# Designs tried in a protein design run: designed miniproteins, single chains. Part 35

Each design is a single chain, and the fold is of that chain. pLDDT is the mean over its residues in the fold that is shown.

## One batch from the design tools (miniprotein)

Design m1274
Fold by ESMFold2-Fast:
Structure m1274 (fold): chain A 62 residues (1-62)
Amino acid sequence: MSVEELREEARRYREEGERLLEEARRLEEEGAPKEEVIELEIEAAMAYMKAAVLELELKRLE
């Protein structure tokens, strides 16, 4: 896997996490059930975790 591919994948996961978090915030403002908000927050956290793992991989490659 190239450094470029890892950077692009990490960026995509960060963008996904940000989008999911924004969606969760929107649902919370609309008074959606807590379960729906929590589900999106978990998905956002997972996306950020995947991005963090890829960023650590990039640092290992230097």
Scores: mean pLDDT 82

Design m1275
Fold by ESMFold2-Fast:
Structure m1275 (fold): chain A 69 residues (1-69)
Amino acid sequence: SKKEKIIELLKKLKGKDIDEKELEEVLNYRIERALKIVKEKYGEKAEEILEKELEEAIKDLEEEIKKKE
């Protein structure tokens, strides 16, 4: 899942002091809030837009990790 990939990348970027469950809860909350906002603005396209945003977030995190290696 893209959420699991984001959590994995955040752990690599931030080091060992991250609670995986807390990150998952925060991500779920933010994704649900974002989906609600996007649905209000774009309706049926909301899921497609959110999927693209998650892909861009993964790309940004992967680039940040590469810069530190």
Scores: mean pLDDT 74

Design m1276
Fold by ESMFold2-Fast:
Structure m1276 (fold): chain A 85 residues (1-85)
Amino acid sequence: PSQETIDEEVRLALLEIRLAIAKNAGERALKHGDQEMLEQVKEDLKKIIEELRKFIAESTSPRIRKQAEDLLKDAEEFLKKLEEA
């Protein structure tokens, strides 16, 4: 792969890790009724969603773009779950 493709894969992997951390924190906050942590996680998710949308718009690899689109859907669905809780 080109350096550009490797850089995109690394950036997407970091976003995936950030989403996993946010989802873990969100589930824990829901379990314990921690409203302050829920609001922090919602803000983190909004930032991750914004970065994923920008990444998708800038991505030159169809494969990596598809992975980012799937990750965006996961992030949006989880944010909706927290907002409806």
Scores: mean pLDDT 86

Design m1277
Fold by ESMFold2-Fast:
Structure m1277 (fold): chain A 64 residues (1-64)
Amino acid sequence: GEELVKEAEEAAKAGDTDTAVRAALEALYAGDVEAGKKGLQAIVEHSTDEAVKAGARRLLALLE
């Protein structure tokens, strides 16, 4: 879980949206909901793509 969170955060900060989304979703698919939420939050905070941010916010709302 922690490695996927770090990968998502670093990718989001670097503008690598595909890697950030993949890492966050991999955490969720593995059943690590907390790590997935942290990865999605990093995308919301660091991504410059408003459509990707909106998708991440929607997933976070569904996991609440």
Scores: mean pLDDT 79

Design m1278
Fold by ESMFold2-Fast:
Structure m1278 (fold): chain A 94 residues (1-94)
Amino acid sequence: SMEERIEKAVREMKRMLEAERDAPLETQVAALLTMIRLLREDSGFSDEEITEMLVRLAEDPAYRPIVEATVARLQADGDPAYRALGRRAAARLA
């Protein structure tokens, strides 16, 4: 189901970020941005589905600063599609 696909993606985000837990914030943000691009471009997730993944990830205080920094970077992206995704995610996290 779509719910199971979202849950799996959130678990993969957490696993990836846990591997980078001792890395600088910028490195963790770069890893999450790369994963977002793969989920959108290769896995066909919609902006709403990716936004839901980011909101669920941000429920954990350990990941919230990484998600907020990633969303800020998306809002400044050169691609209008990623800027729109960033604005949608920012609105849900407010």
Scores: mean pLDDT 90

Design m1279
Fold by ESMFold2-Fast:
Structure m1279 (fold): chain A 113 residues (1-113)
Amino acid sequence: SPEEVEELRRVLDALHEYYKQQLEDPSLTLEEKYRIGRDALATLVDLIARTDDPELIDYALEKMKEIFELMKKAGVPKERLQELADEAIAAAERYGVPKETLERLRKLFEEVL
């Protein structure tokens, strides 16, 4: 329902803000930030796999791009970002994400890497 989608968006916004704060925290190590970013991407892949709502898919892709940009700014090496991109694609394929959405995900990673 629209109310359920709005509530889900509020929860996702709060979770994304939490991940952003962690990735911007100068006291955290690159390894900790890598694990946090990996968890954030896994959450967004799960959202894409569970929804047919184009607005939620667009939201998830935009938030994935932001997480990658934050990890890149934090100094996570390109090779490790590539590993995360490969893991996200493999997970989306296993979850049966539609081909059109998979192509959007691949294009996003090509643009941010």
Scores: mean pLDDT 86

Design m1281
Fold by ESMFold2-Fast:
Structure m1281 (fold): chain A 61 residues (1-61)
Amino acid sequence: SLEEVKKKLERLIERLRSLGYDETAEVIEKFAESLIKEGKLDEAMEAIDTIEQVLDDLLAR
């Protein structure tokens, strides 16, 4: 749902900012918000999930 996508995005952005990735967080927020505005909720969700996985992999190394 739209609410789930927005909550997940907000959590990802908070996580990125807490790690010092402020500029990356801004770019990701704008990109995901653009997808949401276009009604591309599945694409927005996939993008958020992919970025979370990449972040988890980077932090595990």
Scores: mean pLDDT 83

Design m1282
Fold by ESMFold2-Fast:
Structure m1282 (fold): chain A 86 residues (1-86)
Amino acid sequence: SAMEEVERLLREAEEVLRRARELLERAKTEEARAAAETAIRLAEEAIRKARELLESGKEPSAEEILEIGSLVGLARIALGVAELAS
């Protein structure tokens, strides 16, 4: 269901946030730090939007799912950049 998809995206965003925070703590370059900070910001926004939808109790729209999915995808890209720059 659409709600299950939002729950899945929330779990993915929380995992990205955890990993990005870990990378930020050990970041030795400015590039790694900036990428980790970007991953944190995007993951936090995805978590916020996903929680708002789950708390609303209404069926999420395809547009709402796409928005959260896009934020998670961009957060994962930023996380990958942080890992390469570390």
Scores: mean pLDDT 90

Design m1283
Fold by ESMFold2-Fast:
Structure m1283 (fold): chain A 92 residues (1-92)
Amino acid sequence: GPREEAERGAEGAARGGEAGAEGGAAGNAALEAGGSIGAIGGALGAWIAGGGGEYGAEQGVRGAEEAKRAAEEAGSELTAKAAEAAGRAARA
């Protein structure tokens, strides 16, 4: 039921949050080196680590889609894949 889906989502978010926090730290370091793609990674990592509830999940999907487009325009395949995965996790 919805509660079981929420619990599964919370477990996924906890594991994703740890990976997102590491990605966010790496993204911030890349930004200091002049990498705008690092800023996108940092923002996504903070979003995943922070949670955001049901309303936050909808906004997370939208933000991930916009980040994916920006990464694709910049030619960053890795960042685009990370944004796509974050969007799928937020919808699940």
Scores: mean pLDDT 53

Design m1284
Fold by ESMFold2-Fast:
Structure m1284 (fold): chain A 86 residues (1-86)
Amino acid sequence: MTVVIKVENGTTAQKMAALAFGVAAELEGAEVESKVEGDTLTITIRGASEKQVQEAIDFAQGLAKDGAEVTIERKGDELIITIKGP
């Protein structure tokens, strides 16, 4: 499964957390791509395990509790998580 994490107008803490999540997934054997386009940071994780998918959902829910606006959307074999700063 592919996990896409988009951080739109995010705080430095939210961007750093997303980047750290991507690095952790890459160390576990996933293919990770990060790009910055304007105010949006996109982390794409290909070959995510079921554990990594659940960890991504848990990560997003944690940021939502800290005041981020979070949407989670499934499109076929992709899980798209959008995180917006306050």
Scores: mean pLDDT 83

Design m1285
Fold by ESMFold2-Fast:
Structure m1285 (fold): chain A 66 residues (1-66)
Amino acid sequence: MLKKRYYGISKDPEKAEETVKQAEKDVESGKIKELIVAGSRYDTPEAKKAIKKLEEINKKQIEKNK
């Protein structure tokens, strides 16, 4: 079974970075196969950067499973 997990970006930059770090760890350990970015309603550069990193992690994971 493919495990998918939701990752929501916090309005707190420190917590947003922790979310990215946790997602990378979950992917590297094989706990999840696909990220679902829950979306961010925060219009901060830090939130946008975190979302972009999550999308990039997901893209690389999908590419490996082609």
Scores: mean pLDDT 70

Design m1286
Fold by ESMFold2-Fast:
Formats: C-alpha cells, sequence, structure tokens
Structure m1286 (fold): chain A 62 residues (1-62)
C-alpha cells in the first residue's frame, strides 16, 4: 500500500524525492484516505493539498 501510493505521488510530482513522496503517502493513509474509493480527481486534489502543506510550494493544477 504505502509503496504503491508513494509511486503514484511521484508520478504526479516527478520533482519530489522518494522521501518526500513517502511523507505525502503516509499523511494520506493516516488521514484515512482509501484509494479504492477515491476517484483520480479526488486523489490528485488530496495529494496536491498534502504537497502544499509539506513543501510550502504551489499545487498541481486542478
Amino acid sequence: MLEELAEKIRELFPSLSDEEARKIAERLLKEGFDLSQMSDVEFRIAAAKAYIELTGRGPVVV
């Protein structure tokens, strides 16, 4: 689960390190996001919000 989620986050944000991608993945899992129940759009929005909160940089376009 965590490894697969981190890889998906790396695909959305290729500039992230593996460590940063794992931190975002851990955050999403800890907040109870279930990838099997989320649409691609919902996942991208959640990942973008986590990305902003962890890095302070601008999000991926919605």
Scores: mean pLDDT 71

Design m1287
Fold by ESMFold2-Fast:
Structure m1287 (fold): chain A 56 residues (1-56)
Amino acid sequence: TAALLEEAVRLAQEGARAAAEGDLETAKSLYRRAAELFREAGHDRLAEEAERKVAE
């Protein structure tokens, strides 16, 4: 659980950096992976936030 949350946070941070650099395709991919891991870790709210970033 802790390892899944830590990985999800890392992916979300990488997604935010990719988005800031204008790489929206990479950002969406990273946010999608983060959302999956947040959901597995039991953090549905954080998963929904990451999913919203994928949707634009």
Scores: mean pLDDT 81

Design m1288
Fold by ESMFold2-Fast:
Structure m1288 (fold): chain A 59 residues (1-59)
Amino acid sequence: NLGNELFNLRRYDEAAEAYSRAIELDPNYANAYLGRAAALDRLNRPEEALEDYQKALEL
């Protein structure tokens, strides 16, 4: 998906945005939360990343 492609290109801000759009379309999409969490972690936003990891585990 677009988020994974952007993540692989090290475009973490754009990857996080793409995963956010995926979550808006499907709020139960665990992989999108995991992808956004990984991107946020790379952006040094660990508290936000942790929230997304926790959400993915709840799904």
Scores: mean pLDDT 81

Design m1289
Fold by ESMFold2-Fast:
Structure m1289 (fold): chain A 82 residues (1-82)
Amino acid sequence: SPTIEKIKKLYEEAEKNKEDEEKLLQIATEILTLAAQLAYENNDKEKLKKIQELADEFLEAIQNKDYEKALEKLGEIVELAE
């Protein structure tokens, strides 16, 4: 899927920008939007719920300035999108 390939490429950019909170948030927002769109198109309500839970954990990690944990949670969203 071209969308999954785009999500993976965005995650690579997130890894490169893990110390730049503004860029990390911008990239994460796009990954979340694309992952949620794929789950919605597949009518996968359980996957949508898991994406939302992981997104909340990502935001909590960002708030705590734990960028390593934030990137880990973003990676879990990327894996879930497959």
Scores: mean pLDDT 86

Design m1290
Fold by ESMFold2-Fast:
Structure m1290 (fold): chain A 96 residues (1-96)
Amino acid sequence: MALEKIKELNEELAKLKDDKSPEAVERQIELGAEHLEISVKLVLAVKLEDEEELRKFGFDDELIEIAKKAAELYREGKYEEASELFIKAVNEQIEK
């Protein structure tokens, strides 16, 4: 569910990038704030390895396993590797 919402927010933000109207700027700020809130909640669920919360975000078993691996990398201080692994896996699921 939250993954689908993040996808919707990204699509709406992309549509607004070429629109310089005050209304588009205001919407971009609102969508950006919502995206940030959902992203923070998602990162916490990944870090805590909260399988129930991850399933509520729309993660399947494969993506939950990848989230656990990303959490291990975060604990080891390998933040860039963890972020790249997780973002790639999320994008692959969204594109399918």
Scores: mean pLDDT 74

Design m1291
Fold by ESMFold2-Fast:
Order: C-alpha cells, then structure tokens, then sequence
Structure m1291 (fold): chain A 43 residues (1-43)
C-alpha cells in the first residue's frame, strides 16, 4: 500500500524536521493551503 509506505517515510522525515518546526509547520501548512485555495478560486 502506497499510503503505508508514505506514512513510514513521512514519520521519519517529519521527526527530523519536527524538531525545527513542529507546531509552526502545521499552522503554516494550513494557512498556505487556505491561501492557495483563495488564489485558485480567483481563477
């Protein structure tokens, strides 16, 4: 299952990067997604 593999890889990568941007990374990603959606909605 691709999802299973991605989950394991993400877990390892996230753990390494989480040390630097654990909480702000999550919030930033959410804001970026929202902003991206707004731009797409514009046309």
Amino acid sequence: KLEELLKKIEDDLLKQKAEENYKPFRERMQKLIEEGKKLIEKN
Scores: mean pLDDT 70

Design m1292
Fold by ESMFold2-Fast:
Structure m1292 (fold): chain A 83 residues (1-83)
Amino acid sequence: QVERDAAILALAVLLSIEKSKKGNPELIEHLQRALDAVNAGDVETAAEHLKRAAEISDDPETKRLLARVARLLGQEEVAEEIE
């Protein structure tokens, strides 16, 4: 519960930051889909969208945060692929 709640908060904050700076629409879409999937309890789908978001983003800090979110969801293999 707590780890999932932390992942939801982290994704919501990252999504808000990307929207506020009018970032890449494809990145925003995958962050939104990841957040929706976590809220639905579908952590595998969330992890796939986190991987796609990391592939789109050129920002190392964004990739680090996405890897951390994957770990909070128990998706260690995906987190390592993002790094």
Scores: mean pLDDT 82

Design m1293
Fold by ESMFold2-Fast:
Structure m1293 (fold): chain A 97 residues (1-97)
Amino acid sequence: SREEALKLYKEGIKAFNEGKYDEAIELFQKSLKIAEELGDEVLKARAYLNLGYVYFKKGDYEKAIEYFRKALEIAESLGDETLVAEARYLLEQVKKK
């Protein structure tokens, strides 16, 4: 359900803020799977953005770039200028590493 996907997404944010990166990845991936099944493109884009950010914090810059690009593609298709700006900013930050 969408409610379950949002709960997992919020739990992923909490795990990330606590430095529990592997737990955050698992939670965001579970949320992403449900969002994809529901066609919730906004939640899907946000889950990709946060997955990219977790990998960036782990120093896995290749995976970070991959996920930020996926988030950007969806954000551009949605016309969500805020998500587009966030994804572009994070891509620029990771490419400097």
Scores: mean pLDDT 88

Design m1294
Fold by ESMFold2-Fast:
Structure m1294 (fold): chain A 68 residues (1-68)
Amino acid sequence: MKEELIEKAKEAKEKGDYERFRLYFTLAIHEGAVLSKEDLEFLLKYAEYYKDPTLVNIAKEQLEKLEA
């Protein structure tokens, strides 16, 4: 389920595995998982650190819509 993908992404993040983190978070978003503001803010910071423009853009768009 979508929630399992988010959990797997968080586990990958704790292990410093950005490739797996990216995969699981993008799959969760694609499957329509609702991410919390806290999770989106963390995703944005982590993606910015790794200079991933795709994830940075996704996180910013989701945060903007959440506050609109």
Scores: mean pLDDT 76

Design m1295
Fold by ESMFold2-Fast:
Structure m1295 (fold): chain A 59 residues (1-59)
Amino acid sequence: SSELKQEMLRIIGEILRAIGDIFDAELAGDEEALRRAEERLEEARKRLEELEKEFEEEL
């Protein structure tokens, strides 16, 4: 569905943003920002895996 596609693209955008935040935090030496960005990346990865299962069910 278009809704599933939009949600997938949203999560991919979150993953890319989190990766950028990880690089910024590492360059700044901000350990708290790094941990938060890593947590967001892990959460987005889990949501993407769940959507991939839903995509297989729609095919």
Scores: mean pLDDT 82

Design m1296
Fold by ESMFold2-Fast:
Structure m1296 (fold): chain A 66 residues (1-66)
Amino acid sequence: AQAAVLAALKHFGEAGATAAEIARALGTSPATVSRELRRLERQGLVASERDGRRTVYRLTEAGRAA
């Protein structure tokens, strides 16, 4: 699961992606992706940024190396 979310974020690149966009790319639920993104954010591999009413997730430098 973690490797798949990291790979999806690498595909989206510097533009980042919402949990819904990642879930669509991976064929899973936004709830599953949101739980995994929170874990990765705690590990410092993913960073979140608020873009209006949506939250956009991007790989950190450490996340890109993983």
Scores: mean pLDDT 79

Design m1297
Fold by ESMFold2-Fast:
Structure m1297 (fold): chain A 93 residues (1-93)
Amino acid sequence: SKAEEIIKRLEEASKMDDPEEALARVRQAVDEALKTDLSPEEIERIRKAVGEAFDKLLEKGADPSRVAAEYVAATLELVAKQLIKEGFVPDLK
């Protein structure tokens, strides 16, 4: 249910006319996902919804550099959460 709520908010953000407000709402939805107890499968669905939201913002004329920066940040954060949830510990030298 929480995953579905987050996905719904991402879909609603993608329909907003103001790109900066839309980007802020995508960020809020990602931050909520990071604080929520989600299965790896739920994280994968949210990652897909995030990608779809950013694609729609690009189609509406959002700044590609701004979208790319936010997409990379969101992807890294969600991938890290998924990997930690699966017991992966990166060996960072």
Scores: mean pLDDT 82

Design m1298
Fold by ESMFold2-Fast:
Structure m1298 (fold): chain A 79 residues (1-79)
Amino acid sequence: SVLEEQKKKEQARLDELKALLRAGVPQSDIEARLEALYEETRKKALEQGLSEKVAEAIAEGAVTRFRLDLLRAELELKG
């Protein structure tokens, strides 16, 4: 349930970023959003009782997935 909610939230954020990229939002704003994603993901994992190291790994994984999806969006926009 928590993982399903996180996945849906992450996909919604990705769709929002695709719209923002089409609008010409600067890369610095994208990086700020990635930092927020890391912090939110880490905090949520810690609240679920996971260890600091596991929470960090999950947050790093979320950011990595997001960067890959962002790259896909950029490639689609460039043709």
Scores: mean pLDDT 79

Design m1299
Fold by ESMFold2-Fast:
Structure m1299 (fold): chain A 67 residues (1-67)
Amino acid sequence: MEEEEWEKIDELAREVAREYRDLQAGKITPEEAKERVLKKGKELGLEDQAESMWKAVENGLADKAAR
């Protein structure tokens, strides 16, 4: 059901937000943040969504670095 899938996506989004905050605070490396997000995605059966969400974060960081 979409509702159960939404709960898993929300959990993944919370993981992405947490790892992004820790990355911005200098507590973890970009590699560690990506690994943790992808691991959570695999555990939830949302590996493709995890890849997509983290790629969006990486693209945002690259855009800021290019300016």
Scores: mean pLDDT 76

Design m1300
Fold by ESMFold2-Fast:
Structure m1300 (fold): chain A 69 residues (1-69)
Amino acid sequence: SEGDRLAQQAIREFQRYLETKDQQAFSRGISLAHGAAAAGASPELLEQVVRLLEQAGAPQSVIDAIRAG
């Protein structure tokens, strides 16, 4: 699905951020994560995205917005 595709891209961008601290990767990841949630990504992939956001130190408001879809 498109949601799953976007979630997988968000995961890759957040992994890049965690490895490199590239702020552009973090920003792209957030945009992709919002798109994934809106497009109906699977709960498993959204939970993986949320865990990476938590590891990255994202604000709770960002995490809540992703979970709300």
Scores: mean pLDDT 87

Design m1301
Fold by ESMFold2-Fast:
Structure m1301 (fold): chain A 57 residues (1-57)
Amino acid sequence: KLREYTVTVTYEKDGKVVTKTATLLFSSREVAEAFARKEAEAAEQAGDKVLSVEVTE
């Protein structure tokens, strides 16, 4: 069964703080955390500084 999780990634781009939030269905918290990590890695690969990553139910 899928559960609803809210993933929030806050990062700094060109001196500005940007927050990206997505509410999605995942089978577990571990899957939601893996998604959050991948989003953070994408921001870092783009040259942005990741400030925080949060996963909430």
Scores: mean pLDDT 80

Design m1302
Fold by ESMFold2-Fast:
Structure m1302 (fold): chain A 105 residues (1-105)
Amino acid sequence: MRKLKEEEEKRKEELDRDIAKSLVRMVHSSTLLAIEKSESIEEAKKIAKEAMKTILKIVETLVPEKVPEVKELIKEAEKKLEEAESKEEIKEILEELTEKVLELL
């Protein structure tokens, strides 16, 4: 009886992590396409910031124990984003953030 309850909680945690990883990958892919379609670096930065907020919300909902670590990664990425001068640099910042978030999950 106790073993079944522990198995259910463990399966839920594993499923929530897998869902979070899939959602983060989808946000990354759709954001790269939006950045390519953007008409300015300022618009591309806004799109990237919106993606970072969406990633945080995914983690807060599905993997709340990783929120403090993900918040620090986003804070570092936002600092790099303010100094970015090209769409290429913005894409590289977002890729690095996404890889680090996926490794934490």
Scores: mean pLDDT 82

Design m1303
Fold by ESMFold2-Fast:
Structure m1303 (fold): chain A 74 residues (1-74)
Amino acid sequence: MSLEEWTESAIKLINSFKDASPEQLRQIVLWLVKEMREAGLSKEEIEEILKAVAETLDEEHQKVIAEVLEEFKK
């Protein structure tokens, strides 16, 4: 799967949970990160996909993505 296909799939998946709580969204995002890592995506590619996903979400859900990205720096 290409980086573009991963980005489109991630946006579609996460946007299907727009009504989810921040905690539920965090669990879904963490699962998606694990799937991308197991598929062989680099840290930089995963960060790029998550940033693209965040741009499609509301402010509350964008904060969840930002928190997951900060965990990548630690």
Scores: mean pLDDT 79

Design m1304
Fold by ESMFold2-Fast:
Parts: C-alpha cells; structure tokens; sequence
Structure m1304 (fold): chain A 118 residues (1-118)
C-alpha cells in the first residue's frame, strides 16, 4: 500500500476536523448551539487532531463564509468528506488511491497543497 496516499488522506482528515471545529466555534458565537453541537459531533466522529497549519487554513476558509446557509453547507460538506476519508483508510488500495486523488483535486481547488497542512 502506498504511504503517499495514506499521507494525503490523514492530512485531509486533519483539515476536515479543523474546519468542523472552527464552524462549531462560529456557530457558538452566533448563539446557534444546536448547529455547534452537530459540528462538534462531526469533528469527534472524524477523530483526527488538526495541525496548527490545518487550523490556520480552516479559519481562513470559514472566515470566507458570509452567511449562515454557507456555514451549514460547509459543515455538511466537511462531515461528508471526513466520513469518505475515514472509510477509504480502511478500504482497498484501489479505493484509497481513488479517494486520495479526488481529495488532492479538491484541495487544489482551494489553493491548498498537502504540504500546506503539515
């Protein structure tokens, strides 16, 4: 199994956890405690500890959201990606590679590289 694909998935998992933690903090600030609890639960389900760089990039991404609807959509997307990565880490080499390449493409769309998350 290729360690490079596992590295991409681990960094992705840390980033999605950071995004969900930052969204939860933002929902708490807005008095949206039920939404904050959903984001916190999603972050716990991912079970990854964000790096400082992953947190900084997540804070930037969340700060770019200007509406409650955008924050809810981002929360849903981050939770779904996190679950997909978690399943891929336990799947076949083919599935692991497929998900890692898709994730690399998603990060490129955000102007992020895997090295930026270290």
Amino acid sequence: MREEYREILRRGLQFEAAVLEEIARRFRELGRDELAERAEAAARAIGATPTPNARALAERLVASQRSLEQLEALMETAAQIGELIRRALEASDEELRRVAEALRGLFAGLGITVDDLK
Scores: mean pLDDT 86

Design m1305
Fold by ESMFold2-Fast:
Formats: sequence, structure tokens, C-alpha cells
Structure m1305 (fold): chain A 68 residues (1-68)
Amino acid sequence: STKERIERAWEYFSSGGEELSVEQALEAGERLGISRSVMRRVMKELGVKGERISREQFFKAIEKALKL
């Protein structure tokens, strides 16, 4: 269930791409019940640099945020 929701958010925001922008990742997080501030903190802790996040980083960020 949770993994399926994360997959749907990825598909919706990535539009078949390999990466999300940080802004797209924040919007996807909000859709999954994660505040923008929590999502930003988790992305920093995972070492996300610049304006883009990979699929692997996105999944790790959401999973970590949902455990907070």
C-alpha cells in the first residue's frame, strides 16, 4: 500500500523521467502527508545536492520521513 502510493507519486511527478526537481519532490511529499519542512530536512540528511533528486533518493527520503 505505502510503496504503491510512493510509486504513483513518482510516476505522476517524474513524467517518465529519471529525476525529480526538489520542488517536485516537496509537492510529492505533501501528497503523501509529509510537510515541506520535514521533506527538506530529510533530503539534506540524505545528501541531496543541487536542484534534482534521483528515484532512489526520493524513495529513501519518503520512507525516512514517514518514520518520523
Scores: mean pLDDT 84

Design m1306
Fold by ESMFold2-Fast:
Structure m1306 (fold): chain A 100 residues (1-100)
Amino acid sequence: SPLLEKFYSFLKVLKSRGINITKEELEKLFDEVRKLLAEHPDLTPEEIAQRILEKHKDDLRSEEYARLARLMAEAIHREGLTFDEVKKIALEALEKVEKD
């Protein structure tokens, strides 16, 4: 899946830098993106990423959360994938990175 490879390559780069995103963090971030898209349907993926960055600005992983949120929002909004499809693919990519 092209989306699986996008999540995999990004998460693998993060892991190589010592940044290990957990399943709980990824699921929580997915729920935050879902809420933003539901409340603000006209926001671009870039604007969703900026709102996630601002919400998590005091968190060590704020930039990584913003980039992941952009990938999620782009897949849902621009590529027409469902929330459940994007969540499944992102979690599969994370599991693959954890095993590598």
Scores: mean pLDDT 83

Design m1307
Fold by ESMFold2-Fast:
Structure m1307 (fold): chain A 60 residues (1-60)
Amino acid sequence: SLEEKVEELRRRAEAALAAGDWDAFTAHIQELEKLNPEVAQELARRGIAAHQPAADAAMA
């Protein structure tokens, strides 16, 4: 149950990131941190990397 809730929050955070909703993304990360700080930190790092401003330097 706890693992399922962590997975659900992770998917919601990823969806928010994909939608460009940084506020929603950070809110979901905060909830994840209360349940599993390790998962929250890992997802936050990956989310920040995916949203990295320097990515525009590698334009398609």
Scores: mean pLDDT 73

Design m1308
Fold by ESMFold2-Fast:
Structure m1308 (fold): chain A 117 residues (1-117)
Amino acid sequence: EAALSEQARAAFAEAARLAAEAARVEGKEEAAEHLLAAAEAFRAGRVAEAFEHIEKADEIHPELARAARSPLYGIPKSREAVEKAIESIKDEKAKEYARKAKEIGRELHDALAALVD
């Protein structure tokens, strides 16, 4: 599997953790467990395992799985899709956690873009 930089792994881990908090607020415990497992796998460098956990969360709660994948969505069109998914979340507290996850993805994208002159 592809190796991620420490910065990218930290961003994915934090996005997944925030998505897990959103899932818990919504009462989606199974999705929250998968998203938390993804965050732990990213921190451990087990990137393939982390994405497998996100895929399982996607089957339960696609909007929060997309928020956890927000570091992949650096281009404007992909960011719009993530925002649209977040707006479909009914619970305002869960929506706040999902927006924080999206912000981490944007921060990683901006940091990576700064390295490419």
Scores: mean pLDDT 74

Design m1309
Fold by ESMFold2-Fast:
Structure m1309 (fold): chain A 63 residues (1-63)
Amino acid sequence: LKKKLEELIKQAEEKEKQGDLEGAAKLYLEASEVYEKLGDPIKSVGYRMRALSLLVDKDLGIK
């Protein structure tokens, strides 16, 4: 689980840097779900919020 989690976060950050905000958000949501299963609700919430922030920025077109 931890290895998969680290890979998901790395891929999410890479997509975010490439401007693929939707792809990055989906990967952050998966990482959030893995953290929840690991019993880390704080990190789970953190990654969910990051994913939602990326989707909001995409939809609202804000800088």
Scores: mean pLDDT 76

Design m1310
Fold by ESMFold2-Fast:
Structure m1310 (fold): chain A 57 residues (1-57)
Amino acid sequence: GAEEAGRLAGEAVRLLREQGREEEAKRLDNTVTRLIAQGREEEALRLAREALERAKE
């Protein structure tokens, strides 16, 4: 749901900022927030998960 998407996006945003990728972090945060606001929770969750995986490696 929205809470899970928010948590995963938060982790990805934190990792991106630690890597100096602040613009990507802002884009991710804005996109996930927008998708949640639009009720597109499954898309938000997928995007957050994919972003977190990419931020790790």
Scores: mean pLDDT 84

